Designed miniproteins, single chains, continued (2). Designs and how they scored, part 103

Each design is a single chain, and the fold is of that chain. pLDDT is the mean over its residues in the fold that is shown.

## One batch from the design tools (miniprotein)

Design m7570
Fold by ESMFold2-Fast:
Structure m7570 (fold): chain A 78 residues (1-78)
Amino acid sequence: MSKDEIMELIVGMLRAVGLVVEAELLQSRNPERSRQLAREAQRLAQDLLQRMQENNMPQSLIAAVQRLIARAAEIQAR
């Protein structure tokens, strides 16, 4: 992967993390909006996971995205 491709994945990861954090913060105040943001984060993280696996990215990054997907799924299940 090129340096530009790696930076694109990092930016995508930051966006997905931001959505999960916002969803977690909204759980008690607006549970419906929280679940909506968690669904959006899960879709973004799943797309990132697919791209990372196809490009044989480091297992540490793959594991980080998998944990993010799990966090988003947990919010949706509450």
Scores: mean pLDDT 83

Design m7571
Fold by ESMFold2-Fast:
Structure m7571 (fold): chain A 68 residues (1-68)
Amino acid sequence: ARLEVDVTGLPEPGSRVVLRADGRVLAESVANDRGQAGVEADVPAGTRVTVEVTLPDGSTTSSSLVVP
């Protein structure tokens, strides 16, 4: 299935967004001047993926989701 993840409201341009599954990087993107970043990957439905956001100061936040 096609998974699209859009992140908005990022506090700083240059924040890095990484999509991972099974320890592998599937896609990555960098936030634009509007605090937006988008990643997409073709992932089987039911796969658990992790979205990791790293700010320019090196702080990291992650969340997991299951592809519908």
Scores: mean pLDDT 74

Design m7572
Fold by ESMFold2-Fast:
Formats: structure tokens, sequence, C-alpha cells
Structure m7572 (fold): chain A 61 residues (1-61)
């Protein structure tokens, strides 16, 4: 589903931005930023990490 892929990319970009600022990212931070449930935030974070999207976003910065 394209909507899920877009959310995963948004999560990865958010994490990369916070990491670049020297900040730790929690599932709670992701849930607040994207307006999603904590369970969904945790699942998307895991998928972004497993798919390499977080690594891609971090390397792009």
Amino acid sequence: EEERRELIRRVADFVADKVAQGKEVTPEDVAKELGISLDTARRLLREAAESGEVQRAVNAR
C-alpha cells in the first residue's frame, strides 16, 4: 500500500532529522509528530529500520 510506504518514509526522515540534531527518538515522539497511535508508530519505526529507509535518510544528511 502506497500510503504505508509514504508513512514509513516520513518516519525515517523524522528520525534522521532528530538524530542529526543529537536527539534520541522514541515511539511517543513519532506518534505525536505524525498524529498516529503509539502501536502504529512502533510498528512503522521497526519497518523503516528493517527496510533500510532510516539508514537511507541518515546517509542523505
Scores: mean pLDDT 77

Design m7573
Fold by ESMFold2-Fast:
Structure m7573 (fold): chain A 63 residues (1-63)
Amino acid sequence: MKYKKLTKEEVANLLSLAGIVIDEVGENKLIISDPSQIEKAVELLKKNNIPYKVGKDKIEIYY
């Protein structure tokens, strides 16, 4: 499958508009570590075909 890659700014804006707070900005990734926001973030990421990895208490979002 080939998806159009979103920029860091586009991903950050998408999350911000949904009221999701980004805890850490890394090189080519964003981290959300608030468990209350994880379900909302996963739903948005799936809808927009954005790659992510779910950890025990965090999501890493790749752009």
Scores: mean pLDDT 73

Design m7574
Fold by ESMFold2-Fast:
Structure m7574 (fold): chain A 73 residues (1-73)
Amino acid sequence: DIEPLRRLARLLHRASRGDPEAQRELERLFGVPPPDEDSTRRLLALIGDLISDVLEGRITTEEALERLRRFVR
């Protein structure tokens, strides 16, 4: 189930467009300030790769979320 990753990607897209609600939700989920534009683009690319890995059965959704958590710090 990739829905948690897709939901996160939608939040990042909205936050990158200046949506303050999406920015607050990301802070709540990761405990960090909203990412800058460069960090947001890099994170979206990582999420895309992780979705592909989960769909191909290489990793679990739980492992993908843990990798994202480590990337965001």
Scores: mean pLDDT 74

Design m7575
Fold by ESMFold2-Fast:
Structure m7575 (fold): chain A 76 residues (1-76)
Amino acid sequence: SEKELIEWIFKQAVEATFLSPEEVQKRMEEIVKRLEKEKASKETVDLAIKYIKWVAERHNLPELGEKYIKKLEEIK
């Protein structure tokens, strides 16, 4: 369900704040892959973009964040 997907995205973002950069990249990739597979709504994709920006900012990884945001924009 959409609700379960949103809750899962939130969980990935929260957990990512405590992960290494390599693990953060894998989590971002998992988010993109799942949203694409489940054909998530534009609203849910926008929420994922917001969380990826937040995680990238907290880890000081702007280039990594931009890469996955671009991928999410393409699946809208």
Scores: mean pLDDT 84

Design m7576
Fold by ESMFold2-Fast:
Structure m7576 (fold): chain A 85 residues (1-85)
Amino acid sequence: SPTPAELKELGAKLMEEAEPYQDEMIERLESDPELRAKAEELERRALEAAEAGDLEAAIAAIDGMEILPEAVKEMLKAALEAHLA
């Protein structure tokens, strides 16, 4: 199972790869507080599932994040599959 340190390193790499989408995601979150609240809850669930090694639960949480562009969802799912599968 990934450690908190491994998840932090993965998160940093994903933030770098998602950089082209950052501005659009931020604008959308600022315009929709409900979407932001749901995204924060699903992010916590995804991290907890990833830490537990539950790939399916982590992917389901990511798929539920309406804030994420499809390309970003694909990047996150690919990264989780590489580390948890």
Scores: mean pLDDT 74

Design m7577
Fold by ESMFold2-Fast:
Structure m7577 (fold): chain A 75 residues (1-75)
Amino acid sequence: MSQEELDAEVDLAIAEIRLAVEKVAFKRNPSKENYEAMIKAAEEGLALAQRYGDQEAVERFTKDLEEFKKKLEEL
């Protein structure tokens, strides 16, 4: 594994963990602030996945963003 491959795996893993934390926070307390934090985490994860060319990660973060947009109407 090259340093670039390791950096990609670590960065994406951190992004996924951050998104999971923000999803839990929003589920526990569905506020505008928690919603915005969750959106930001997903957008940062999507940008990182696109940068590294991880198509599966791109699709996962995109689906999460679509679900979050549906939740905005319920706030």
Scores: mean pLDDT 80

Design m7578
Fold by ESMFold2-Fast:
Structure m7578 (fold): chain A 61 residues (1-61)
Amino acid sequence: MARALSPAEQRVLRALAEQGVVTPELLAKVDKRALARELGVSVATVSRAVRTFEELIRASE
């Protein structure tokens, strides 16, 4: 469970969900650097959000 998602992490997760990037295969193809630049967050924030989302998806499969 992601108990302490920052607003920046929540923004990344929302963007991924809205784009339909909801499988581990699609998450592996995400350009983390480009997404970080567009959302105004660090690459580390995007990486943590993607990892959290991947873990949640894997828990459902």
Scores: mean pLDDT 75

Design m7579
Fold by ESMFold2-Fast:
Structure m7579 (fold): chain A 87 residues (1-87)
Amino acid sequence: SAAERERAAGLEMARLLREAAERTGDPHLARLAELVEEAARNLDPPAAEMEALEKRVAEESAKLSEESWETIKEIAEERRKEKGLNL
C-alpha cells in the first residue's frame, strides 16, 4: 500500500540520516533523523503537528554543514550500490 511504502521510505531516510550523524558528529543530522523517524511512525498526524514538524525539519536542514550534506550523499550512494541499483 501507499502508506506502507511511505513509512518504509521514511524509516530508510531516518536510518540514512542517523548514519550520517554518526559519521560526522553533527547534532543537526541527529535531530533530523529523529524528526524523520517521528514523521514515518505517524502517517496521519493532525495538521498542526505536521506543520510544526515541517518547520522543525526546515530549521534543522538549514543548519547542516556542507560536510554533512556530502556525507548524506555518500551514504545514499553506498546504499544504492548495495541494493544493486546500476546508475
Scores: mean pLDDT 78

Design m7580
Fold by ESMFold2-Fast:
Structure m7580 (fold): chain A 68 residues (1-68)
Amino acid sequence: MERVLARAAEVGGEEGIEAIRSGDIQTALSHLRAVERLANQADKLGLKRAAEAGRRAVERIRRALEEA
């Protein structure tokens, strides 16, 4: 369970960054919301590693959006 959620967060972060690079801000915002929800859900379930992965993905997407 936790490994799957951590991987999903990492993939979501990469997809969000890719969307920013391609100029698809709407898709990037969608990925941002998805990894935010994943991080919050993982935190509620006590899945610390998955929650950490989600928070890292959120931070990376947010910084990339501010740069763009």
Scores: mean pLDDT 81

Design m7581
Fold by ESMFold2-Fast:
Structure m7581 (fold): chain A 70 residues (1-70)
Amino acid sequence: IEFSEEALELARKAGISEEQLKRFARGEQTAEDFEPLRRLQEVAGLPADGIVGHETLAFLSSHITKRESD
């Protein structure tokens, strides 16, 4: 999958890699993702709870420009 430039810029500002964003968009989260997610949520103006919940997943999904079919 590919994210919008806006989402990639916010991720870079939060110290999150594109690979981490792809995992989050799949609803995949580890304990180590808690602090990076909180930073992403803060820079994106979302509630900074450190969890890939409905609001964070909706944000990521709305910023996907390309998807892999395979």
Scores: mean pLDDT 75

Design m7582
Fold by ESMFold2-Fast:
Structure m7582 (fold): chain A 88 residues (1-88)
Amino acid sequence: SAVEKKKEEMAKLAKEKEGLSPEKAEALAEAVVVAAEAQEAIEAKDYERAIELLDRLKELAAKALDKETYEELAKEIDEEKKRLEEAL
């Protein structure tokens, strides 16, 4: 559910590419793909892979997003990672 929300948020930001540098636009596009892969890994109960993908998503978000938006998303990503770690 949280990963699904992140996928939707990243997809929305990808549509709102106004004023983004090429580097930010690329990072945002990669973030959408990684968020989808993380969701797939969670559904497959491959929690180790999901955690790795969430770490990658956080890296891409740091490159693509402004500080305030990044901090909000990073918090939700960290909360999701903790849930997955507790399931291991």
Scores: mean pLDDT 77

Design m7583
Fold by ESMFold2-Fast:
Structure m7583 (fold): chain A 61 residues (1-61)
Amino acid sequence: DLKKKLEEIEKKIKELNAEYQRLVDEFRSNPSEELQTRIDAIQAELNKLIKEYRELKKKLS
């Protein structure tokens, strides 16, 4: 079910965006290589999920 997959991706994007904002705020207060690595990893995963979301949304149009 494409709609269920779309909902799953949307939920995951929402969760990762919340975590991304939290890590960015933490990084501003206390910059570290570990935080930067985590931010980079989340950013890469978000980019991948957003691309998947757009492709699935096109198929549902």
Scores: mean pLDDT 83

Design m7584
Fold by ESMFold2-Fast:
Structure m7584 (fold): chain A 66 residues (1-66)
Amino acid sequence: SAAREARLQAVNQVANEAYEELSKVLSDEEAQLKAAEIGKEFWALTQTVSLEEARKKALEKMKKLK
């Protein structure tokens, strides 16, 4: 329960960070879609690696979308 709640909070934080960064260079619609994809990728990564490692990899992928 607590671990799942921590992952859900982390997903929201990573998706929001991606949206903030992407919205500086993309339209609102594109930023929302790509931020959601980054959040989804982050969630998948949290099943196999630590939250910190998953966050690093997801944000690195976000930089390639700019």
Scores: mean pLDDT 81

Design m7585
Fold by ESMFold2-Fast:
Structure m7585 (fold): chain A 64 residues (1-64)
Amino acid sequence: MRQEAIDAGVEAYLQAIADGRSEEAAIKQGRLSAMTKAMNAGFSGKEALKLAEEAVKRAKEILA
């Protein structure tokens, strides 16, 4: 499901920041988590990338 992929990416981003990782590492982990969840749910690579971008954007907004 679209929302599950976004939530997975947000969680991975926030966890990386909590673990003391850099913002670049948090972006990478958020994208990987969202894309993996989306592809496992049957989304195309292009759709998974859009969901990954949305997840990173939302995670940044939560911390703002």
Scores: mean pLDDT 84

Design m7586
Fold by ESMFold2-Fast:
Structure m7586 (fold): chain A 81 residues (1-81)
Amino acid sequence: SKKEELQREMDEGVVAVYLAVVKLTIKNMEKKKVPEEVKKQEYQQMLASLQKVYAELGDKLSPELRAELQALMAELQKLIA
């Protein structure tokens, strides 16, 4: 329906901004002399938040945003490992 189309567009916009903020945060933390344990804690919290977004909104996102979200989750998993 038109109402569902509008809601999807709004959800996509919010998710796109959120992914951009997470990417910027990762870049900033990697450039700072922060203890590894502190970085891992922050990355774990961000990963949990992205997993929640994927679970709640994943099916409503464009294929491009969904792929970006999945790629960012994989990046955080590597940084935590």
Scores: mean pLDDT 82

Design m7587
Fold by ESMFold2-Fast:
Structure m7587 (fold): chain A 89 residues (1-89)
Amino acid sequence: SAYDEASEEERELIEKSMLEHAGEAFKALSPEQKKELMDWIAKNIDRVLSKEELEEWGKKFGIPAEAIRNALLSVQIELGIKLIQEAVS
């Protein structure tokens, strides 16, 4: 899966972001549902997602679309900042 193929640092960022932005809703998911959601985020980490896509996936997992959007944006920003820091260092 895209999540399993992701770096350890990227996987940690995805899990941290989901816990920060979706909290209790994310914790309520089964291990299988958590892995499916994290795999979907990993597959879409380089994309700007539409409101419709966020609403569809939010409905599937019982997580508000805004929480998924914020989680994905947080991961994208942290990865972007890391790339800039590595280039400057």
Scores: mean pLDDT 76

Design m7588
Fold by ESMFold2-Fast:
Structure m7588 (fold): chain A 74 residues (1-74)
Amino acid sequence: MEEEFLRTLEAMVDAALAGDRAAYQAHRQRLIELAEKMSPEELERFARAVVAMNEGLEQGLSRDEILALAREEL
């Protein structure tokens, strides 16, 4: 789960930074599908990782900085 989640999150960051809205929405839907299979504890950690990713994107951070912030929540 964590590896698949991180792979999808990395793809969302890449799509967002490239301005590819369609790819971003597809990866976002994949995260929602993954969330349906998660335990409450996984949901809490993974939700924090998504919040960290979005905050980094809004602040204009680099790909590596955004992913580092997300990984700190896991």
Scores: mean pLDDT 82

Design m7589
Fold by ESMFold2-Fast:
Structure m7589 (fold): chain A 80 residues (1-80)
Amino acid sequence: MEEEIEKQVEDTKELHPIITEEIGELIKEILLEMKKKGLSEDEIQEVLARIFEILNSHEPEDEESKKKKLEELLEEIRKE
């Protein structure tokens, strides 16, 4: 489980080199919460699509806005 999540984070950094350590940790926490809640692979793929949308929709220099949106997504998953 940890190996899969770590590899997904590494793959994301490879595709999006602008991803910082903080954003990578938030993505890892989101994936761990999804697994902890027993979400299906399809649901996990939907959340990953939302993560990529957040990373692509913000200005390149606006790391804080990306971080806040990822934190909001993490809270949403925790509440469900």
Scores: mean pLDDT 67

Design m7590
Fold by ESMFold2-Fast:
Structure m7590 (fold): chain A 80 residues (1-80)
Amino acid sequence: AEKLKEEIKKIAEEAKKKVEELVKNKAPLEEIQKVYDEMMKKVEPLLDKIEEEDPKIAEETAKYLREIIIEMQDLVEKSL
């Protein structure tokens, strides 16, 4: 469970970095949405596995994901 949590954190951090670069370069919202979609596509199966192994770690991981998503949304909002 903990190893999968670390993998999700890495995926989320990389997605956030991509969003930051896209926002800096004034990329279309569609490109930013693709980064989010790719992140979720990678994260969902890992989160499901954590939930099966350790629901508490899954809850902590979901909370972390929500925080990163909010940060990404704030970055996008500033670009509008």
Scores: mean pLDDT 80

Design m7591
Fold by ESMFold2-Fast:
Structure m7591 (fold): chain A 80 residues (1-80)
Amino acid sequence: SVKAVQALESALQHESEDVRLAAVEALGKIAQVDPSVEQEAVAALEKALKDESEVVRQAAQKALDDIGVKALVSAVDKVT
């Protein structure tokens, strides 16, 4: 739900790298399962690309790549 994405976006502001990393991974998964929150999850992941931790930035990039691939496949399925 949108509220879940908002809670995870708040977790991206946490002082703990482990909490921020978990939030990035959860945002990536929820965006792939629930298309209704995809835009909000993508916006939150784009903010995580500016994180101070390289591990968090890499996880955010991977999540965005995974979402992009799923969106492309979904668009092709709607045409064919």
Scores: mean pLDDT 76

Design m7592
Fold by ESMFold2-Fast:
Parts: C-alpha cells; structure tokens; sequence
Structure m7592 (fold): chain A 98 residues (1-98)
C-alpha cells in the first residue's frame, strides 16, 4: 500500500499515569487488531503517535480514541493531525461529556 500521508498525535490530559497507560495500551492493541493505523512512537505514558494512509483512517482512529477515553474515564484527550513532514494541520481537544 502507499506511504502514510498523515500522522495523528494522541495525548491524554489526565494526572493519572496509570489511567493514561491503560488507555494507551488498549488503543495500541485495538489499532493493531483493526489494522487502521501504524504505531510510530510511544515515548511517554501520556502520548501515542500513529500513521494513517487517509483522512478517513484518521477519523476512524479519532473515533476509537474518544470511545476508549470515555471507557477508561479520561477527562480529556488532545488529537493533533500532522502532515508526513510534521506540519500541524489540526488540533482538537475532546472532553468527556458531563
């Protein structure tokens, strides 16, 4: 298939490292199972960088991340979309509904 065109940086906005770690582990596993993105980097317990081949795949990853954030009780996550060259294209902060 073609080289990844988009990077998605997912960051937890939570003081609980254990909760962030559990969320990241679950997200990484689910992304691998569904084959919708490639893991690029996981350098901290609160951040994950994945590569996606299309905007549609980015939206699928964002949907899964929001679903899992709610499941793990995270108050908020930040979703940053970057070009392959690292240019910031969009940033979104999702907050758990009250």
Amino acid sequence: HMSPKLLLHITTLDDSEARSQAFMDDLERRLAEEGIAELVARSTPRSLLVAADSQEQVERVKRLARELAQRHGLPAIRLSVLSESGQLLSVETWRTPP
Scores: mean pLDDT 80

Design m7593
Fold by ESMFold2-Fast:
Structure m7593 (fold): chain A 68 residues (1-68)
Amino acid sequence: DVRKRIEELARELAREIAREVTESEEARRRYGIPDLLPESTPKERQFEELERLLTELLTRELLELAEE
């Protein structure tokens, strides 16, 4: 099942990116996080929101590529 596999990969990748961004100011700038989340957002909340948003974005993009 290609879709299930893509969802798993997207979730793993999103989690890794969210960790890097939450723990690193350099990574936050690299991924454009200031444009996605306000600086007033607590780190814990930032991680949760980023993981969720990135999982959705990556799943959508990867599914479009796989369906081609």
Scores: mean pLDDT 69

Design m7594
Fold by ESMFold2-Fast:
Structure m7594 (fold): chain A 102 residues (1-102)
Amino acid sequence: SELDSLINTVKSSSLVSQHVSAEEYVVEGLLRASLSQETTLVGKVNTLKELAKLAIKRGDKAEVITLLEELKTIYQEAKEAGDESALSAVVLAVQELKKLLA
């Protein structure tokens, strides 16, 4: 899958840490709290995408891989549920994350 390909790309790459503001660390905490409260698959995908963007900016390769594996789990749940909105959200998230890793 494209997600498996992206995960393998992250595993074989090195991520260079960029400057992360104090405000972005606060945002990460709020996003993690939001993720635990999300009842929709679309909401979970969007929150995981934003967390992955912050992890990429920090150069936190292990966290990026973890978040992509969680997106993969949600993609399978969305397929089983027929949740087309969530499937589309995962595709868009993968496209956005690929651009940041290019």
Scores: mean pLDDT 84

Design m7595
Fold by ESMFold2-Fast:
Structure m7595 (fold): chain A 76 residues (1-76)
Amino acid sequence: MVEEFEKVYEIEADTAEEGEKKLEEVAKELGELMKELAEKYSELSGSLTGEAEGVTDEGLVGPFKLKLTVKVVATT
């Protein structure tokens, strides 16, 4: 059987440093998810898409926003 998993992570931060910390947390969570799926399914394929906002004309970073979409296809 083919199973599809989709996770969307939205990261909002007042500073780029806070955004980077939240990105590291998402990366760790995704790593654990992929490990668990690899133990349960014979084949995995995935894609990652990202969008980021938080820069002004003056180079000032407003509230940082990043949206990550992860799709994984797993086969038994």
Scores: mean pLDDT 70

Design m7596
Fold by ESMFold2-Fast:
Structure m7596 (fold): chain A 93 residues (1-93)
Amino acid sequence: DQELKQRAAQLLSGGAIRAVGAAFQADLDGDEEKRRLYLEASRYLTKASKYFNQGDLKKAYEYVEKARELAERAGDKGTAATLRKAAEEIKKL
């Protein structure tokens, strides 16, 4: 239980860091659409972290999946894969 929670938290944190970094890169590249998608994903990941810390795993899962969909739409398979793993680990809790 403790190890599964730590693993889920680590993947969620990693996904959030990737989304913020990708938004910064998109901004430097002048890609306003990708920047918008990554900023929206980061907002959903903030909500996911809040609900995860409150023990609301269902809402945490829902917000991680919303962020994953935005990463997929941005064409970022790496961030999407990290968020998919985060969602699956939350689902195991």
Scores: mean pLDDT 84

Design m7597
Fold by ESMFold2-Fast:
Structure m7597 (fold): chain A 76 residues (1-76)
Amino acid sequence: MSVPEEVAEVLRAAAVLYERGISSTDIINSLKPTAEELRKQGVPEEEIQRYIFRYLVAVARSLETGRSVEEELERL
């Protein structure tokens, strides 16, 4: 069936990162300590996955807008 809009946004973000020579895998790996802490706090896996997706989108937007990753993440 149709790809969810959230997945489409993540794929677009990954393409932007690739064009800038940045590995989306490296970004995901950098979030591993945060993901482990969230699991320790009892956050559901679905929420952790959503956080990772939002972070990837925020990084791509930061590269396009010149704003900080934190500012772009807060706007999502």
Scores: mean pLDDT 77

Design m7598
Fold by ESMFold2-Fast:
Structure m7598 (fold): chain A 65 residues (1-65)
Amino acid sequence: GAEEAVGEAVRAGDAEAARAAILELAKTDPRGGASVGGSAAWGAREAGHEATAEALEQAMKEARA
């Protein structure tokens, strides 16, 4: 599912895939999107994928608009 896709993109350091997955998750589960997005951004930074973390934060901001 979209939540699994977020985790996979974060592990791969794929900012575009992570962004797309969060936007998709937020369309069907806004609460889950916020929770998963926050955890994913933190995990991306811990792994050194700062660009991926920034893409996730931007996607979460767009999903709330």
Scores: mean pLDDT 78

Design m7599
Fold by ESMFold2-Fast:
Structure m7599 (fold): chain A 75 residues (1-75)
Amino acid sequence: SDSLAASYYTAGGLWEVAADILRELGYPDEEVAQAYRDAAENYEKASQLDTDPEIAKKNREKAEELRKRAEEVEA
């Protein structure tokens, strides 16, 4: 549904911002990485619910980017 997809997209963005803030404040790498993973999961769910294939693709790419950021933080 449009409402549910929009909610996951919004949650993804909020988690990404939270992860960036936690990283800047020097929180433990595992907490920062978890926030990026939570952001990625929300973008992935948004992509699965979105009926627009172009928007779905962008949300999938964003999820993969955020998973990569989480891996880099824990490296």
Scores: mean pLDDT 88

Design m7600
Fold by ESMFold2-Fast:
Structure m7600 (fold): chain A 82 residues (1-82)
Amino acid sequence: MKILLYVGTEEEAKKHALPGAKIVTPLELFENPEKYVKKDDEVIVASLTPETARAVAEYLKKKGYKNVKALPGGVEDLLRQQ
């Protein structure tokens, strides 16, 4: 399944109207990645900055999530995919 994952706060997501994205804090994702994504999911990671999205994507790849990519434009790029 394709999953849009926003790594940040619910307040950030509300300001940018991110419909369809799962919102998760970096801490919660590092503690419980399986709660938000499965190994066979196609995961698209967005955050307020492209650097954060890239770091999270690399973390998930190291945990065995093979189909993970970061959005280069952060939250603006996520909105563009809507």
Scores: mean pLDDT 72

Design m7601
Fold by ESMFold2-Fast:
Structure m7601 (fold): chain A 78 residues (1-78)
Amino acid sequence: MAAVIEKLNELEVELMKAISEGNSEEAIRLGEEIRELLVENGQVQLAIEVLRSAARYAEQQGDFEAAEHLRRLAEELE
């Protein structure tokens, strides 16, 4: 469990950085990585929450492409 949370924290930092830099491709890739990590470890609800938060942040930064993809990744888990 601790190793999963450490990896998640690292990926979240990189995801926020990619979004703030307007790198939609990297943000989407990191969102997919976070989804896979959390789903594989049975943390589906956490994956939904993280991806929704990231989508809102991307929208606020004006990255609508990353926001749309990250929202879809979360919706597919509902």
Scores: mean pLDDT 85

Design m7602
Fold by ESMFold2-Fast:
Structure m7602 (fold): chain A 90 residues (1-90)
Amino acid sequence: MEIVEKLQRIYEKFLKGELTYEDVKEMIEILRKIAEETGSELAKKFIEFLTNPEAQKEYLAKLIEETPGSREDVLKKLKEEFQKLIEEAK
């Protein structure tokens, strides 16, 4: 499954802090395909987050308000949501 393999590779780079703009671009294309084929609301939200600076500000502000703690806690939440996307792509 090409989509799942690509998402897993990008996720591993994300965990290592090695994610590049090319990886983000590839992820957006994969997420669009998942959204079109499955109607996944999670995939649609990630596309909006990655492509729209206003959505990024709103989403990050909401996560900070809902997640007591540091920027590290917000990153943990994003990792959990990314893992859910991989599960939906299976």
Scores: mean pLDDT 66

Design m7603
Fold by ESMFold2-Fast:
Structure m7603 (fold): chain A 69 residues (1-69)
Amino acid sequence: SLEAEVELAIVRMILAMGKYALKQGKKDEALELFDLAIEHAERLKSRYPEVKQEADDIIKEAEELKKSI
């Protein structure tokens, strides 16, 4: 659905912003953004099962990035 695709794009943007913050040494901001991406991706896969795999991939990557902080 269009709604699922838009929400998925937003979650990916949040993840990318978190990666950018981490690259700039802004660890606290990166952690907040990774947590936000995980929370949104969890809700997204619950509401739109068709994007579960993509949402799960985002959650996994964000959790791995949090461990690097």
Scores: mean pLDDT 90

Design m7604
Fold by ESMFold2-Fast:
Structure m7604 (fold): chain A 87 residues (1-87)
Amino acid sequence: SMSEDLERGRKLLDMLYKQALEGNREAARGLVVSAQSAYEAFSFFLRGKQLEELEENVKKALEHRDDLVEAARAAYRALRVVTEVLS
């Protein structure tokens, strides 16, 4: 169940990222919101390079909120850090 849920999450993440790069604004906004939520949920439990990468990419996603493609790229990178930790 947890392994299947994680795989489904990764596939959804990749799908949303592809849609965001193709100009889907809802997908881009969804990625940014998901990255911020992941930061709030996991930052307390992360240390070192993984925490730094999560913090940097969430910050970039929020800074580029007016450029949804750049925001989506940063959000995707932040969410990939979390999915790697959960592996």
Scores: mean pLDDT 82

Design m7605
Fold by ESMFold2-Fast:
Structure m7605 (fold): chain A 99 residues (1-99)
Amino acid sequence: NAKKALENVKKRIDEEYEKMKSYFDKRVEELAKDVSPEVYEIIKEGYDKFLELYKKGMEAFLDSPEEGIKKFYELNVQGEKELRKLLEKARDYEAQRAA
């Protein structure tokens, strides 16, 4: 029963990850119409990294609920930092092209 409950939580995490990935993939495709292919790839990489760290953070709750809260926060902060860094790189790339 405990094993089945854990498997159900893992399935829910996978379903939420796929739902969010689908949502962000659609948003990135919409951005592709307005940005260069190089900027598109940078933005896509940023969101992919954010989603990967978010999923790892959710999975941390399965190993240790108490430590999982701290690890989830740390991984989310890391994901946001990496996404922000890549978005800044994309902005700088477009600025260099426009100059």
Scores: mean pLDDT 76

